# Designed miniproteins, single chains: the designs that were tried, part 27

Each design is a single chain, and the fold is of that chain. pLDDT is the mean over its residues in the fold that is shown.

## One batch from the design tools (miniprotein)

Design m915
Fold by ESMFold2-Fast:
Structure m915 (fold): chain A 68 residues (1-68)
Amino acid sequence: EIVSPELFDREELIERLLEIPGVDRELAERIFERFPSKSSLRSATVGDLTRIPGVDRELAERILERFG
């Protein structure tokens, strides 16, 4: 997992996002639109994620924890 390619298949990334409490499919798709790879999410800040409609600070922290 650590050495996986920078690009994720859309479905793979969406599935990982759906594992996070508070993320439904529509929100996962919005997050993917802004951050289309696992590495993009790992490099994102809480502020970057909260710019996405439907993502508050707590959810942004959960996303970063899951992908970090």
Scores: mean pLDDT 74

Design m916
Fold by ESMFold2-Fast:
Structure m916 (fold): chain A 88 residues (1-88)
Amino acid sequence: SREELLKELEELHKRAVELSDQFDAAIAAGADPATLARLVAEMRELVDKMVELYEQLVKEGASFEDILRAGALVMSAEALLVTAENAL
């Protein structure tokens, strides 16, 4: 359902924030490049999933308000990923 897709997007967004926090902590701790690269890879996989769910919401004709909300979550997660990638 559209409500289930939105809920999944919200849960994935929370995970993206958690991974971003873990990445920032790893940078501060002087973690090795392999650890940082793996965290970025996990964030990328999560963002890809969020984009797929967003596209499904649009395809299923979700309300304009739901599409805007979903898009904001995706854009937020993409911004976190880009910030982490630029820190590598």
Scores: mean pLDDT 90

Design m917
Fold by ESMFold2-Fast:
Structure m917 (fold): chain A 66 residues (1-66)
Amino acid sequence: ALPNTESAKAYDAGGTLKTLGKYADAVKAYQKAIELGKKENAPQELLNKAQSDLEEAKHLLEEEKA
């Protein structure tokens, strides 16, 4: 399980926003998770997952604009 840190909470929020179709908000949440994770020295696994999900959310956001 991921630690109960602010970066992990931001990552979870991004996942929830993505499932709700709020891709722009999901992108912001994942960016925040990466920023906080770097400051908190979060596990590299969390940073890798947040970066991967950020790229997916960006892709979905561009599809929504079409």
Scores: mean pLDDT 80

Design m918
Fold by ESMFold2-Fast:
Structure m918 (fold): chain A 87 residues (1-87)
Amino acid sequence: SVEELAERAIELLRRALRLLREALAAKRAGDDDTAARLVLEAEILVGLARIERAVAELLGEIPAELREEFERLLAEIEAIRAEIASL
């Protein structure tokens, strides 16, 4: 279903955000190799989430609350990426 695909996309973004928070902690600790690996893993999850959302949009209308949550999580991901890039 459209809702199920949108919810899976949100779950993937939540996993990506957790990995990016760990990457930020690793980067602050000077562990650049661990940070780079976690960023790569998070990027893969973000890519998969975008695909799941795109498929949901092709099949029907995503409920506004799920669309808003997806956009909120993407904004959080972009903010933490910026923090990592600034270190």
Scores: mean pLDDT 91

Design m919
Fold by ESMFold2-Fast:
Structure m919 (fold): chain A 70 residues (1-70)
Amino acid sequence: MSLSHREILEGLLEYMKKNGLESLNREQLLEVLLELGLSPVSAEVAVKDLMERLGEVISREELEKELEEL
């Protein structure tokens, strides 16, 4: 399954909201992306892209800003 950048951001925010998480680390990001239906390769690429842009630990606020800038 191929997810758009917007769908990835929305899925991450939905997961954070459901689980009461204020931030996601690399391991949590990878797990969530796999649960959203990304292949292991696609999930790793998406994690790398997000972490290069937003940092080692990604906050809900940073994800919301990224989604607003799309």
Scores: mean pLDDT 79

Design m920
Fold by ESMFold2-Fast:
Structure m920 (fold): chain A 70 residues (1-70)
Amino acid sequence: AGLAAAEARGQAHQPVIKKVNELMDKLEAELAKNPNETATASAEADGLRITVTMRYENGKVVSEVTVEKV
């Protein structure tokens, strides 16, 4: 059985969620160094390709998250 246990409901998504959070943290750090640039990072977790794009728009951080099966 892939990934499915009743007690692991909140944890079954954790590999993907953790990877998204990791990418967002990395991109926030990159934007802190280069606030006039668009920062993009991609990673794969649990058979999914995760792409996060962030940019800084004059005091606001705009983020886009794309998750696709590979």
Scores: mean pLDDT 70

Design m921
Fold by ESMFold2-Fast:
Structure m921 (fold): chain A 71 residues (1-71)
Amino acid sequence: MEAAAQRVAQEIAPFLKAVQQKVLANPNLPPAVKAAYREQILAKILEVAKKDPELLKLFEEAVKKVKEEEE
């Protein structure tokens, strides 16, 4: 069970980063629109993770790592 959760978290992290790069790297999008898109994607993922407290913590850690790399 733990291995499955870890594998999902590991797969989600690169997907999250790839999706954010595809959306946020578009030079034609205004900064405000990019911020809104980022928040919407994050909120959607958190809604799914909310169902499982263990999964929620793993996703929050993955999001934090992506944020630190973007900084």
Scores: mean pLDDT 63

Design m922
Fold by ESMFold2-Fast:
Structure m922 (fold): chain A 96 residues (1-96)
Amino acid sequence: MKKGKYEFTTTENSTTVKFEIDLKKGQKLTVKATSDDAVVNIKVYDSKGNLLAESVSDTAKEATLEFTAKEDGKYTIIVSLDKLDAKFTLEYEIKD
């Protein structure tokens, strides 16, 4: 099992932060993003740019998303906040 927690701040130029993660077929990824000040959305894409899963809200300051990898490869997690210069925490867990 792999687990991580990171703190990020959106820039003055972008409300979106991109993360890349390598998964093996059958691994389950759980992602949680939390902000005190901003609405948080999460989207997950495969290496070909296909949207696999999303957690989208107009009001929630927390987003949680789970998906199971269908193939080995690099996956992209995009966290979007409704504010520039906003802080958020990203937590992830990979289960076999």
Scores: mean pLDDT 80

Design m923
Fold by ESMFold2-Fast:
Structure m923 (fold): chain A 80 residues (1-80)
Amino acid sequence: SKEELQARLDAAVDELVEKIREFAKKLTPEQQKEALDFADYLRKVAEEKKPLIKTKEQADRFIAALRETVERFIEEMKKK
């Protein structure tokens, strides 16, 4: 169902936001703010995309893209 797909997306976003928050605890105050701002941005993008997700395949692809984006962000932050 659409409700089930949206719940799956919400769960994935919550998991990724928590991953960002845990990573942020090891950073400088300035980098912590950047990480938290990114977490807020991630939530906003997910909410905007949510009504466009109609199939499990679309949900899975979007979640995979979010995970890749978070991994890329963390790697870039480690280089600073």
Scores: mean pLDDT 84

Design m924
Fold by ESMFold2-Fast:
Structure m924 (fold): chain A 82 residues (1-82)
Amino acid sequence: GTAKVTINEDGTVVIEVENASEEQKEDAKRLEELINSLLEKPITLEEADEIFLLLQKLYPLFSDEELEKLKEHIQELVEKSQ
C-alpha cells in the first residue's frame, strides 16, 4: 500500500491510503484526526504516544518524502500549540 500526505491552506492534513488493509485505512483516518485536533488544542502525552504508535504501524505505506513532510507538519503544530 501507499500513503499520500496533503496539507491544506488551513493547516489541516489529509492522509490518503491506497491498496491497504481496512485496519491501515482506519489507522490512517485516526492519525489524520489526531493531527488535525492539534490545530485547536495542545497535544497530551497520551495523544503523542498514539500518534507515535500509528506512525510506526503505518510506516511501510509512506515514502521517505511523505513521512518527513508529515513529521515536519506534526512538529510545527506541536510547537505552535505550546
Scores: mean pLDDT 83

Design m925
Fold by ESMFold2-Fast:
Structure m925 (fold): chain A 71 residues (1-71)
Amino acid sequence: SAAETVLSIGRQLAAIADRIPKEGAAEAFQTHLDSLGHPAVGEEARAALLANPLTAENVLAVGEAAAKAVA
């Protein structure tokens, strides 16, 4: 499902949150959610990641919120 795919993306990005730029994580979420047909959710996820520190916990929270929005 789209929700499971979004959760997987969130977990993958959270695992590398210490090694990627914040803009890169935000762009990855936006691009994947756009490709899944949910550009508005992707834009919201991008904004949330850019507004907050890039930590594994924050990335996971954004991924969970996005997954709920596409479920």
Scores: mean pLDDT 84

Design m926
Fold by ESMFold2-Fast:
Structure m926 (fold): chain A 76 residues (1-76)
Amino acid sequence: SAAAEALREQLIAAARALAAEPDAENLRISTQRMVSSVVSDPEERARLAAELTEAVRAGDHARVEALVGEAVRLGQ
């Protein structure tokens, strides 16, 4: 849907901005909040937040986009 695509683009931009976060704990909290805003299942939230944190630290833009897309899809 148009709403899901808009949400995906917004979250990708927010996740990319987190690459500038120097504090590892702040990065972890921010990715957890981001994933929790769309995914309700606790196990999927924990997995996606951890993977997103790693992708952001690595500067892996393609993986950030894929993980955000997965989170938005799971939040349906």
Scores: mean pLDDT 85

Design m927
Fold by ESMFold2-Fast:
Structure m927 (fold): chain A 89 residues (1-89)
Amino acid sequence: TKELIEEALEAMKKGDIERAVELIEKLAKENPEALGELGKRLYEEGLEEEAKKVLVKIYERKVPKYYEEGLVSEEDVERIKKAVEEAKK
């Protein structure tokens, strides 16, 4: 949905990563095909660092549940920990 894409971009521009994560999760549930358009807009707006922070937060929120459901491996969990440590540097 166009409104969710615009709200997510505005949240990222303001540094509200938590809000951006919630909006992107909602977009993924309602229209997963629109994630491609969001990615294109992120590139055009130069929001690469904000996008990395959002991806880390999405993985942190979903990984425990996905691990319990067998959708991600223990190796995936370890990679996320390393990504979080790199983002803090």
Scores: mean pLDDT 71

Design m928
Fold by ESMFold2-Fast:
Structure m928 (fold): chain A 81 residues (1-81)
Amino acid sequence: MEERARRTVDGIFERLTPEQVLELAEGAADILAQSLGLDTSGMTVEERIDAILEAAKDDPKLQVTAEGIRRLVERAREALS
């Protein structure tokens, strides 16, 4: 799972700026949280991803997606620092 998320992150950063990746990750996390019925208003993107991972603990496909978003946020923040 982690290797697939890493490869996806690397491919995205080849095509998009770190700022665009962060915007994409924030949007994806928001949509995913809403689909799970989570109230993530006022949360950071990292807190939102943590809430999604906790809610998705019994859904391996959703866990892979949430982990991918987490990796995108981490890489984008590192590149923007």
Scores: mean pLDDT 75

Design m929
Fold by ESMFold2-Fast:
Structure m929 (fold): chain A 115 residues (1-115)
Amino acid sequence: SKVYNDIFASIEEREALFNKIPEEEIEKIKKMGLDNPDDAILQFNLGEYYYFVLGDLDKAIEYYQKAIELDPNFAAAWKNLGLVLEEKYKETGDESLLKKAEEYKKKAEELFAKK
């Protein structure tokens, strides 16, 4: 409860959404990633969870990379990897991340066009 109150004191609105997810659900999501390392869709869904729910950009990058390694034609994974790298560029100023983001977004557009 003390750690919980400290987290909410320091973060604007975002953590109010995270508080709806119990610690046991976070552990289940981690376990699913470990138990199903060859499932591209599950790795992508873990990336989505870390990016949009937890705001953990480094974990989001890790899981989106795993998804594209398993399925190089996974257009949505390339798109979201580009988006998360662009966000990380905004935090770090690392121009190499911006360049990779642009390349990965272009890869996603090419894959979507092949439908």
Scores: mean pLDDT 74

Design m930
Fold by ESMFold2-Fast:
Structure m930 (fold): chain A 74 residues (1-74)
Amino acid sequence: DKELAAAKAAVDAIKAQIEKSLDPEKAAAVVAQIDAAVAAQDYVKVDAIAREALNEEELAEAYKAAREAALKAL
């Protein structure tokens, strides 16, 4: 499952950026929402959650890390 491995790597990179950018309580709540969306295979919702949680600069870093992680997992 190359696509599943890439998606998981991308989500892990987004979660890492959220943990760096938010305080621990807020990061834990947002990560839980992302984990629920991933369990539902709703990757559009994962993106929406990240866009709401992160500012423009943090979101750009998350997308860059997610792309690099996904490419390495393929």
Scores: mean pLDDT 81

Design m931
Fold by ESMFold2-Fast:
Structure m931 (fold): chain A 123 residues (1-123)
Amino acid sequence: SEVEKYRRRLMLEIRKLLEEAEKDNDQLGIDAMRTVEFLARAVFRYAKEKNLSVEKIKEIFDVLEETARRVYEVVKAGIEAGLPPEEIWRRFLEVIDETIKKIAEIMNIKPEELKAYIKRLSN
């Protein structure tokens, strides 16, 4: 129940940012936020399968909520600065890579293990 409250809060924040990108007709922002939504779902699934503590799950959700906001801000700032789409996407991927490293540390696993799990779910 408490985990479900944190999941709902995170998904609502992601949805809000996705809707803002859609309102701005920002395809890059839409794709970036959909990637964050997929990452959040994958991480939540991993946490359930590994029976992680409620404390760790909450910490992970706080990291993902911050990541959603950072991703939105990085894409928006890049567009406003007139950066090429490829450069904005590279900066977005750096935020995602940092997020995966932080989550893996909370889970006490190697980032490569979490990346492999996410890749398997993408197929």
Scores: mean pLDDT 88

Design m932
Fold by ESMFold2-Fast:
Structure m932 (fold): chain A 62 residues (1-62)
Amino acid sequence: MEAQPSPAFLELLATATGLQRRILEYLAENRGRSPSYAEIARALGVSVAAVRRAVREIQAAL
């Protein structure tokens, strides 16, 4: 039984939740452009699959 989250888990959770915010910030800064998922992934240092998942999560939150 783990009563405390590991530092690695906290870092992962912060990164995962922060990714949605970072994508929203990036899109807001590039509102006049049409950045591809590959461009966003490269800018944020994540995989294209992670960007696609985060975008779906953002859409689901509407």
Scores: mean pLDDT 66

Design m933
Fold by ESMFold2-Fast:
Order: structure tokens, then C-alpha cells, then sequence
Structure m933 (fold): chain A 77 residues (1-77)
């Protein structure tokens, strides 16, 4: 199920906000890059910013992936 850029950004912002201040500081520049890329309609830039954000989240990257999966729609059987 496709997820809107706005929902993607909101979901990632919520995940980042739930982490420690140290992780938030590492994620902040990549979250801003993602926001800028989405605003510009730059899909490649958004993809690279997302990749860097996931790397910055480290052990929290799985929480972000799970949250995005749920936000994109969950019709699990």
C-alpha cells in the first residue's frame, strides 16, 4: 500500500521524537534533508535522506521500519 510523503515524514518524525536526545541529534540533519527533498518533489534525494536517517537511528531503525509499514496500511492475515 502506497504511503503519502506527508505520512512518511510524520511517521519518521514521531519515531525520532521517541528516541534519546543523542539519537535525535544524530537523526535531525537527515530528517531535515528528507523534509526538504519531499518539499522539492525529489524522490532520489528523499530516498538517500531516508537511508541516512535509518543509519543514524541505528538500533531504532527497526522501530522506524515497523512504524512505516503500519502507516502504509496493514491488512495482515
Amino acid sequence: TPISPERLLATLEAVVASTSPEVQARAAPHLEELRAAIAAGDREGAQRALQRLMNALGDHAHDASDALSRAGGEESR
Scores: mean pLDDT 76

Design m934
Fold by ESMFold2-Fast:
Structure m934 (fold): chain A 85 residues (1-85)
Amino acid sequence: MGEELIKKGKELVKEGLKLLESALTEDGVPREVVEKGKKLVEEGLKLLKEAMRTSGPNEEIEKIIEEAKRFLEEFERLLALRAQQ
């Protein structure tokens, strides 16, 4: 049962990060794509946290969560700087 949450969570994080990377590298990417990417990463992180809550600590999952959170923090920082221009 934890396997389903891990698989789904990893997939959502991966999809969300790809959308956010595209938004940083391409001009004219709609805000809707950015919002979708953020939502996918956040949903994926929730599933991964739930999986760890039920199955106990997992170093691989913890690293994915930490890396994705750091990416979101940096992305939000860059987005905020861009939005104030």
Scores: mean pLDDT 77

Design m935
Fold by ESMFold2-Fast:
Structure m935 (fold): chain A 71 residues (1-71)
Amino acid sequence: SLEEKLRELTEEAYKLAKEAEKAGGDKNIIIELDVEVGMAEIGLAVGPLSESLIQKMIERLKKLIEELKKS
């Protein structure tokens, strides 16, 4: 489901941000990723989320994950 995809990406993003933080990665990207992770976690906890909102959250997380990997 889209919610499962969002949960998986949120967990991946959380782990990646923590590893980047320990490695001295780009602080601005890490902060943006932490914010998006927090927003996704709150949305999933409060629920239900619209499909369009889940898709936007997935897209934002994917973009930030790729930016962090390239930084």
Scores: mean pLDDT 85

Design m936
Fold by ESMFold2-Fast:
Structure m936 (fold): chain A 93 residues (1-93)
Amino acid sequence: MEEAAALVREALENKREAEKAKKEGADESVVNELVKKSQEAIARLASLATSPEAQLAVLAAAKRVLAELIKDPAERQRALDALDAAEAEIRAA
């Protein structure tokens, strides 16, 4: 699921950029825009994963991206939290 993996990367990157912008003292509008983009990527993942099989495929792609991009345990935990949020959105949708 290359498309799902790309959306997971987008969600994680936007979340990281939001954290960086907040740390750098950027305008709240910039931080809010990045958070919104991350949430939109998560919502799109939820829309793609409307069946149990699709949900499992998306989660598998997300875990692969997490293992590939994140070697630090603390950052990995933040990524797991993002996956948990995406799973909650799928259940709520």
Scores: mean pLDDT 72

Design m937
Fold by ESMFold2-Fast:
Structure m937 (fold): chain A 64 residues (1-64)
Amino acid sequence: SRRLSPEEAERVALRLYLEGRLTPEQAAEIGRLLRERGYLTTRELAEIAGVSQATVSRIYRALR
């Protein structure tokens, strides 16, 4: 699974949130992991958001 920088992960998470696909609690968990680790993988972001890795990868490519 692709490793995302904090900026990349935050941009994907924001898109999911605006689409109604991410809860405030899921967004808080993403923020916590980014503060502690400095990255998230596309798999981890997909698992937290309850979406497919293909969905995360598509959003990531669109925001690049």
Scores: mean pLDDT 85

Design m938
Fold by ESMFold2-Fast:
Structure m938 (fold): chain A 87 residues (1-87)
Amino acid sequence: EREKRIEKLAESLLKNLTDEQWDEIVENIIKNHPELKPLFEELEQKYGKEEVRRILALVIAERMLDGKIYTPEELKELFEKAAERLK
């Protein structure tokens, strides 16, 4: 039940967020936390840009089901958690 709701919400995020919006999210995380840049570059090289976005969308969807609003700090935490899942 919950897992399928997360998957459907993640697919909705991937369809409704533009490539530019995804790039802005990643750029803002790297701008505020430059130490994460090598990690994102490695994950993108290893799994590809679209797979990294899919994992990020799943983490974001999970938070949205909990009724959370995204702040820059929350987005950073979500991306760090997603990066851990890719390892």
Scores: mean pLDDT 69

Design m939
Fold by ESMFold2-Fast:
Structure m939 (fold): chain A 99 residues (1-99)
Amino acid sequence: SNRQLWLQHMKLSVESAKETARALLDTFSDSEEAKKAVEYILKAAEYAESGDEIDKARELTVKAIKYVDKIGDVKAAALASGAALNIIGAIFSQELAKK
């Protein structure tokens, strides 16, 4: 049984998404769009970690990306896409842990 492997990977992916969200907020500290993007990323990470509201995690990730688009900065886009990939990784790992 690889359940523990995928649960550990899910937790690492969630933590990576949160760390990247903190970097986004720190880099764009004066941006209200960045603050909103980070709020959506953190909430998406919570839903991904719970595994019960995966569609909500996906929806909130899309909302975060739309706020980042309004910032219009390639560094913000890179950080937000990194967080989004980690949320997808957490979702994938959470589903693999359900056996």
Scores: mean pLDDT 87

Design m940
Fold by ESMFold2-Fast:
Structure m940 (fold): chain A 91 residues (1-91)
Amino acid sequence: MTEEDIDRLVELLEKIKAIPGVSIEQIGDSLIIDVSDDPATQAQVDKLLEELAKIPGVEITKGGNTYIIAIHGSAEQIKLAKEKIDELLSK
């Protein structure tokens, strides 16, 4: 995962966060995205998550209306991604 990959990850997460009916929470080394039961909201999130899944080192698991995003990389890459995500979520 490059710095450009991390920046792309943050940009896509910002777009997902902007969707009404979506909540994003960072728990340890995982990012949890909860989506409302609205099919239109789920379709919009799914489209953005397809783009997110193209980023090297990003793994997405779906369980019902919840998505778990795991970031794989060096400790430094994971730390940088977590810091940038935390800044995004603290807005």
Scores: mean pLDDT 80

Design m941
Fold by ESMFold2-Fast:
Structure m941 (fold): chain A 91 residues (1-91)
Amino acid sequence: SHTLSAAELAEREAAIEAEAVRLIRENPEMVDEAIALIEEEKEVTLSDTQLEQLRLARERLERMARETGDEGLRRLAEAIAELIRAQEEKR
């Protein structure tokens, strides 16, 4: 099977996170759906790499929410912060 290298996988994951942040900023109506998906991830044990990427995504969302005043971006940042907390409590 065609397998991505660890570096390629990490780069691809970061790109997907950046694109997700952009799409949510441009489509606030999708915020509630995105939050529901984030809540489902609390029941799954995430890898250290995934958890670190979530921390970076939260920082980006918090900055964008602060700069734009967008309530949806703020709620997404809070949902990701809650997911990070839940994942850390499992360790």
Scores: mean pLDDT 74

Design m942
Fold by ESMFold2-Fast:
Structure m942 (fold): chain A 72 residues (1-72)
Amino acid sequence: MIEELAKQLLSEDEAVRAKAARELTLIGGEETAETLAKLVFDPSAPERARELAARALAEIGGEIARKVAASL
């Protein structure tokens, strides 16, 4: 589920991306944060997807989110 939602962040459909970002934020947890962190640091991913992943990660918080923020 988390991986499928992360793939939806790559969608060309704005509504699909927005819904996926919100659902990932609501799920939260370290596993979700790890998946989002990988997307934030993926240079092959579209900028819009990386921005949504970074925002969702910041909203979730936690140790992984703090490490990602320190790296940006």
Scores: mean pLDDT 78

Design m943
Fold by ESMFold2-Fast:
Structure m943 (fold): chain A 64 residues (1-64)
Amino acid sequence: SIEEAARAAAEGAAAGDLGAAARGSQKVIDHGLTAEEAGEVSRRAGLELGSERAALVAQGLGKA
């Protein structure tokens, strides 16, 4: 689901695993969300990403 993908992306970003963050975020995009929206959904999954970590997730989306 979108929420599970967002949670996986947020967990990957928090752990510094950009590959896991990118894969989770790509699933969110595949559900019709933009990279910015995927970042917002990851924030709402309960992890405090901060601006810098949200940017890393968005960069992972562009590379995944």
Scores: mean pLDDT 60

Design m944
Fold by ESMFold2-Fast:
Structure m944 (fold): chain A 110 residues (1-110)
Amino acid sequence: MAKKEGLYEWIAEKLITTFNLDVSKEELIEAIKNKDFSLLEKNIPNEELRKALIEYIELLSEFAEEYDGKEIEKEELKKEIYERLKEKFGDILSDEDLEKIAEEIAEALL
């Protein structure tokens, strides 16, 4: 059974690690849930990158809410996530990166 908390924790951990954010995981999860991206505005000065990252985080939040409590097999979940990521970010990310991200998201949800 998929758990939205697992994906929110994964998102927060990736953001903290990638951008060296000086915030707690819990604080960042609440900010994401409230669509408060002010921490990203302070730490990511490139407006185009920040906009793309916000769109990415919002899509992942949609996955968390949509799949919460759903009984789905990992391979089916990974495929659904991959297709949706590819549609929105396939011109930015390689197929190999999309496959890896889809697998990590599916594992975080399950």
Scores: mean pLDDT 82

Design m945
Fold by ESMFold2-Fast:
Structure m945 (fold): chain A 79 residues (1-79)
Amino acid sequence: MKLRIEVEARSREDAERMAEELLAYGKSIGEAEVEVRGTEVVATLTKDDLSATQYAAWALYAVALTIELGKGVKSIALE
């Protein structure tokens, strides 16, 4: 199972900070990938045995980072 989150940052610098934080947390619990596209951050978390709570915690962290550094969450999807 793969969780994909797209968030919009206020600036390129804020996007890079969000990317660093999401990648660090994601890698601590599973396989994480992050891409920065201008002010957009696309983050994915993948692992076959991650609990729903671990996916939810990482998604909630993305929402929290968006409150601090961003304009909004664009999407949260399971793939």
Scores: mean pLDDT 82

Design m946
Fold by ESMFold2-Fast:
Structure m946 (fold): chain A 101 residues (1-101)
Amino acid sequence: MSPEEKMDELIKRLSELLFELIESSKVDPKTAVLILSRFLAFVGDLYVAMKTGDEASLEAAKETAKLLVEELRKVAKPSDQPLLDEIESLLKELIKLAEEA
């Protein structure tokens, strides 16, 4: 599988888990919009970093991932901790793919 194909599959899985956590944890609409906005910013910076090798875009993606995780930790129910753990794992794997590109 190409690195691009793997990144697309991981982004798809991350999106599915974010929507699942938003629904399961009953995240309010304002916080859900913030989470989704950070996810879109993360994906955008990650694609630029992977295609161009731009270190600033990679660092921006890493920072956005941290902010996304912080927001998720504030709103996730204890029963949704496994979803949050999988989201954190996918974010780390995506960053690693961009670093290795």
Scores: mean pLDDT 85

Design m947
Fold by ESMFold2-Fast:
Structure m947 (fold): chain A 83 residues (1-83)
Amino acid sequence: SAEEELEALRQRVEEITRDFSEQTNGARLNNAQFVALLQALKEVRKDFPQVSEEAFLREVEVVFSVFGQDQGNRVLANAFLRS
């Protein structure tokens, strides 16, 4: 179901967030790390086709709040992930 896929996507996103957090000690991501994170998130979404774009983008916003990414980075990320 879409709800089961959303929970599975959340778990995968949490694992990716942890991996990046360990590499950066929880600091804001630099440009290369930010692009790598966006690529990883976009790839994860392909495994969960029942998750809506809006639900996926809500989970991405939670990830960006963990790293303290600013509003400009969030706008660019939303455009990238929708493409």
Scores: mean pLDDT 78

Design m948
Fold by ESMFold2-Fast:
Structure m948 (fold): chain A 93 residues (1-93)
Amino acid sequence: RLSPETVERILRLLGLILQGVTSQSELARRLGVSQSTVSRLISFLRNATLEQLEEVFPRSTAREIYELVNGILTPDSVWGADTLQYVHDIIHR
């Protein structure tokens, strides 16, 4: 089970990727974590099943995250309003 801190870190990571930050070193700097932590979070997201994401995120958000990390959604894709609001709230908290 993911800790609330890890969940927030994942949402901040995704928000930065949506803003066009793709470098793992820049993501690590902005999140205040090591580059190995960013690598592990990205690896987790790429290997996570939709079911595992649904245990942690609202269903609509879990699906959109799953599609993003599997290359179906891009940063330029029109995300659902609930997912954009949820990501925005975590980033600007």
Scores: mean pLDDT 69

Design m949
Fold by ESMFold2-Fast:
Structure m949 (fold): chain A 65 residues (1-65)
Amino acid sequence: LEEELERRRRYAEDSARIAKDAMTEGGQARKLGEQLGNKELEGKMIDEIAARATAEAQRLRAEYA
Protein backbone atom coordinates (compact mmCIF):
# COMPACT_ATOMS: atom_id res chain seq x y z
CA LEU A 1 0.00 0.00 0.00
CA GLU A 2 2.72 2.49 1.00
CA GLU A 3 4.80 1.47 -2.02
CA GLU A 4 1.79 1.94 -4.32
CA LEU A 5 1.13 5.44 -2.98
CA GLU A 6 4.79 6.44 -3.32
CA ARG A 7 4.96 4.98 -6.84
CA ARG A 8 1.84 6.88 -7.92
CA ARG A 9 3.16 10.11 -6.43
CA ARG A 10 6.47 9.74 -8.31
CA TYR A 11 4.55 8.93 -11.49
CA ALA A 12 2.45 12.09 -11.08
CA GLU A 13 5.55 14.22 -10.46
CA ASP A 14 7.39 12.78 -13.46
CA SER A 15 4.29 13.22 -15.64
CA ALA A 16 4.07 16.87 -14.56
CA ARG A 17 7.71 17.41 -15.52
CA ILE A 18 7.11 15.92 -18.98
CA ALA A 19 4.11 18.23 -19.46
CA LYS A 20 6.04 21.29 -18.26
CA ASP A 21 8.97 20.53 -20.58
CA ALA A 22 6.60 20.05 -23.52
CA MET A 23 4.86 23.36 -22.80
CA THR A 24 8.20 25.18 -22.63
CA GLU A 25 9.43 23.66 -25.91
CA GLY A 26 6.04 24.31 -27.52
CA GLY A 27 6.26 27.97 -26.59
CA GLN A 28 9.71 28.20 -28.15
CA ALA A 29 8.49 26.44 -31.31
CA ARG A 30 5.59 28.89 -31.62
CA LYS A 31 7.92 31.89 -31.31
CA LEU A 32 10.28 30.47 -33.92
CA GLY A 33 7.41 29.70 -36.30
CA GLU A 34 6.02 33.21 -35.88
CA GLN A 35 9.44 34.78 -36.47
CA LEU A 36 9.91 32.73 -39.66
CA GLY A 37 6.29 33.26 -40.77
CA ASN A 38 6.03 29.53 -41.35
CA LYS A 39 2.85 28.07 -39.87
CA GLU A 40 3.48 24.63 -41.38
CA LEU A 41 6.86 24.40 -39.64
CA GLU A 42 5.33 25.72 -36.41
CA GLY A 43 2.63 23.05 -36.56
CA LYS A 44 5.11 20.27 -37.30
CA MET A 45 7.38 21.33 -34.44
CA ILE A 46 4.46 21.44 -32.01
CA ASP A 47 3.20 18.04 -33.23
CA GLU A 48 6.69 16.55 -32.78
CA ILE A 49 6.92 17.95 -29.26
CA ALA A 50 3.45 16.59 -28.41
CA ALA A 51 4.31 13.17 -29.91
CA ARG A 52 7.57 13.03 -27.95
CA ALA A 53 5.84 14.02 -24.72
CA THR A 54 3.15 11.38 -25.34
CA ALA A 55 5.78 8.71 -26.02
CA GLU A 56 7.66 9.68 -22.84
CA ALA A 57 4.42 9.58 -20.85
CA GLN A 58 3.65 6.10 -22.23
CA ARG A 59 7.18 4.93 -21.41
CA LEU A 60 6.82 6.33 -17.89
CA ARG A 61 3.44 4.60 -17.49
CA ALA A 62 5.04 1.30 -18.57
CA GLU A 63 7.85 1.80 -16.04
CA TYR A 64 5.33 2.32 -13.24
CA ALA A 65 2.96 -0.42 -14.39
Scores: mean pLDDT 79

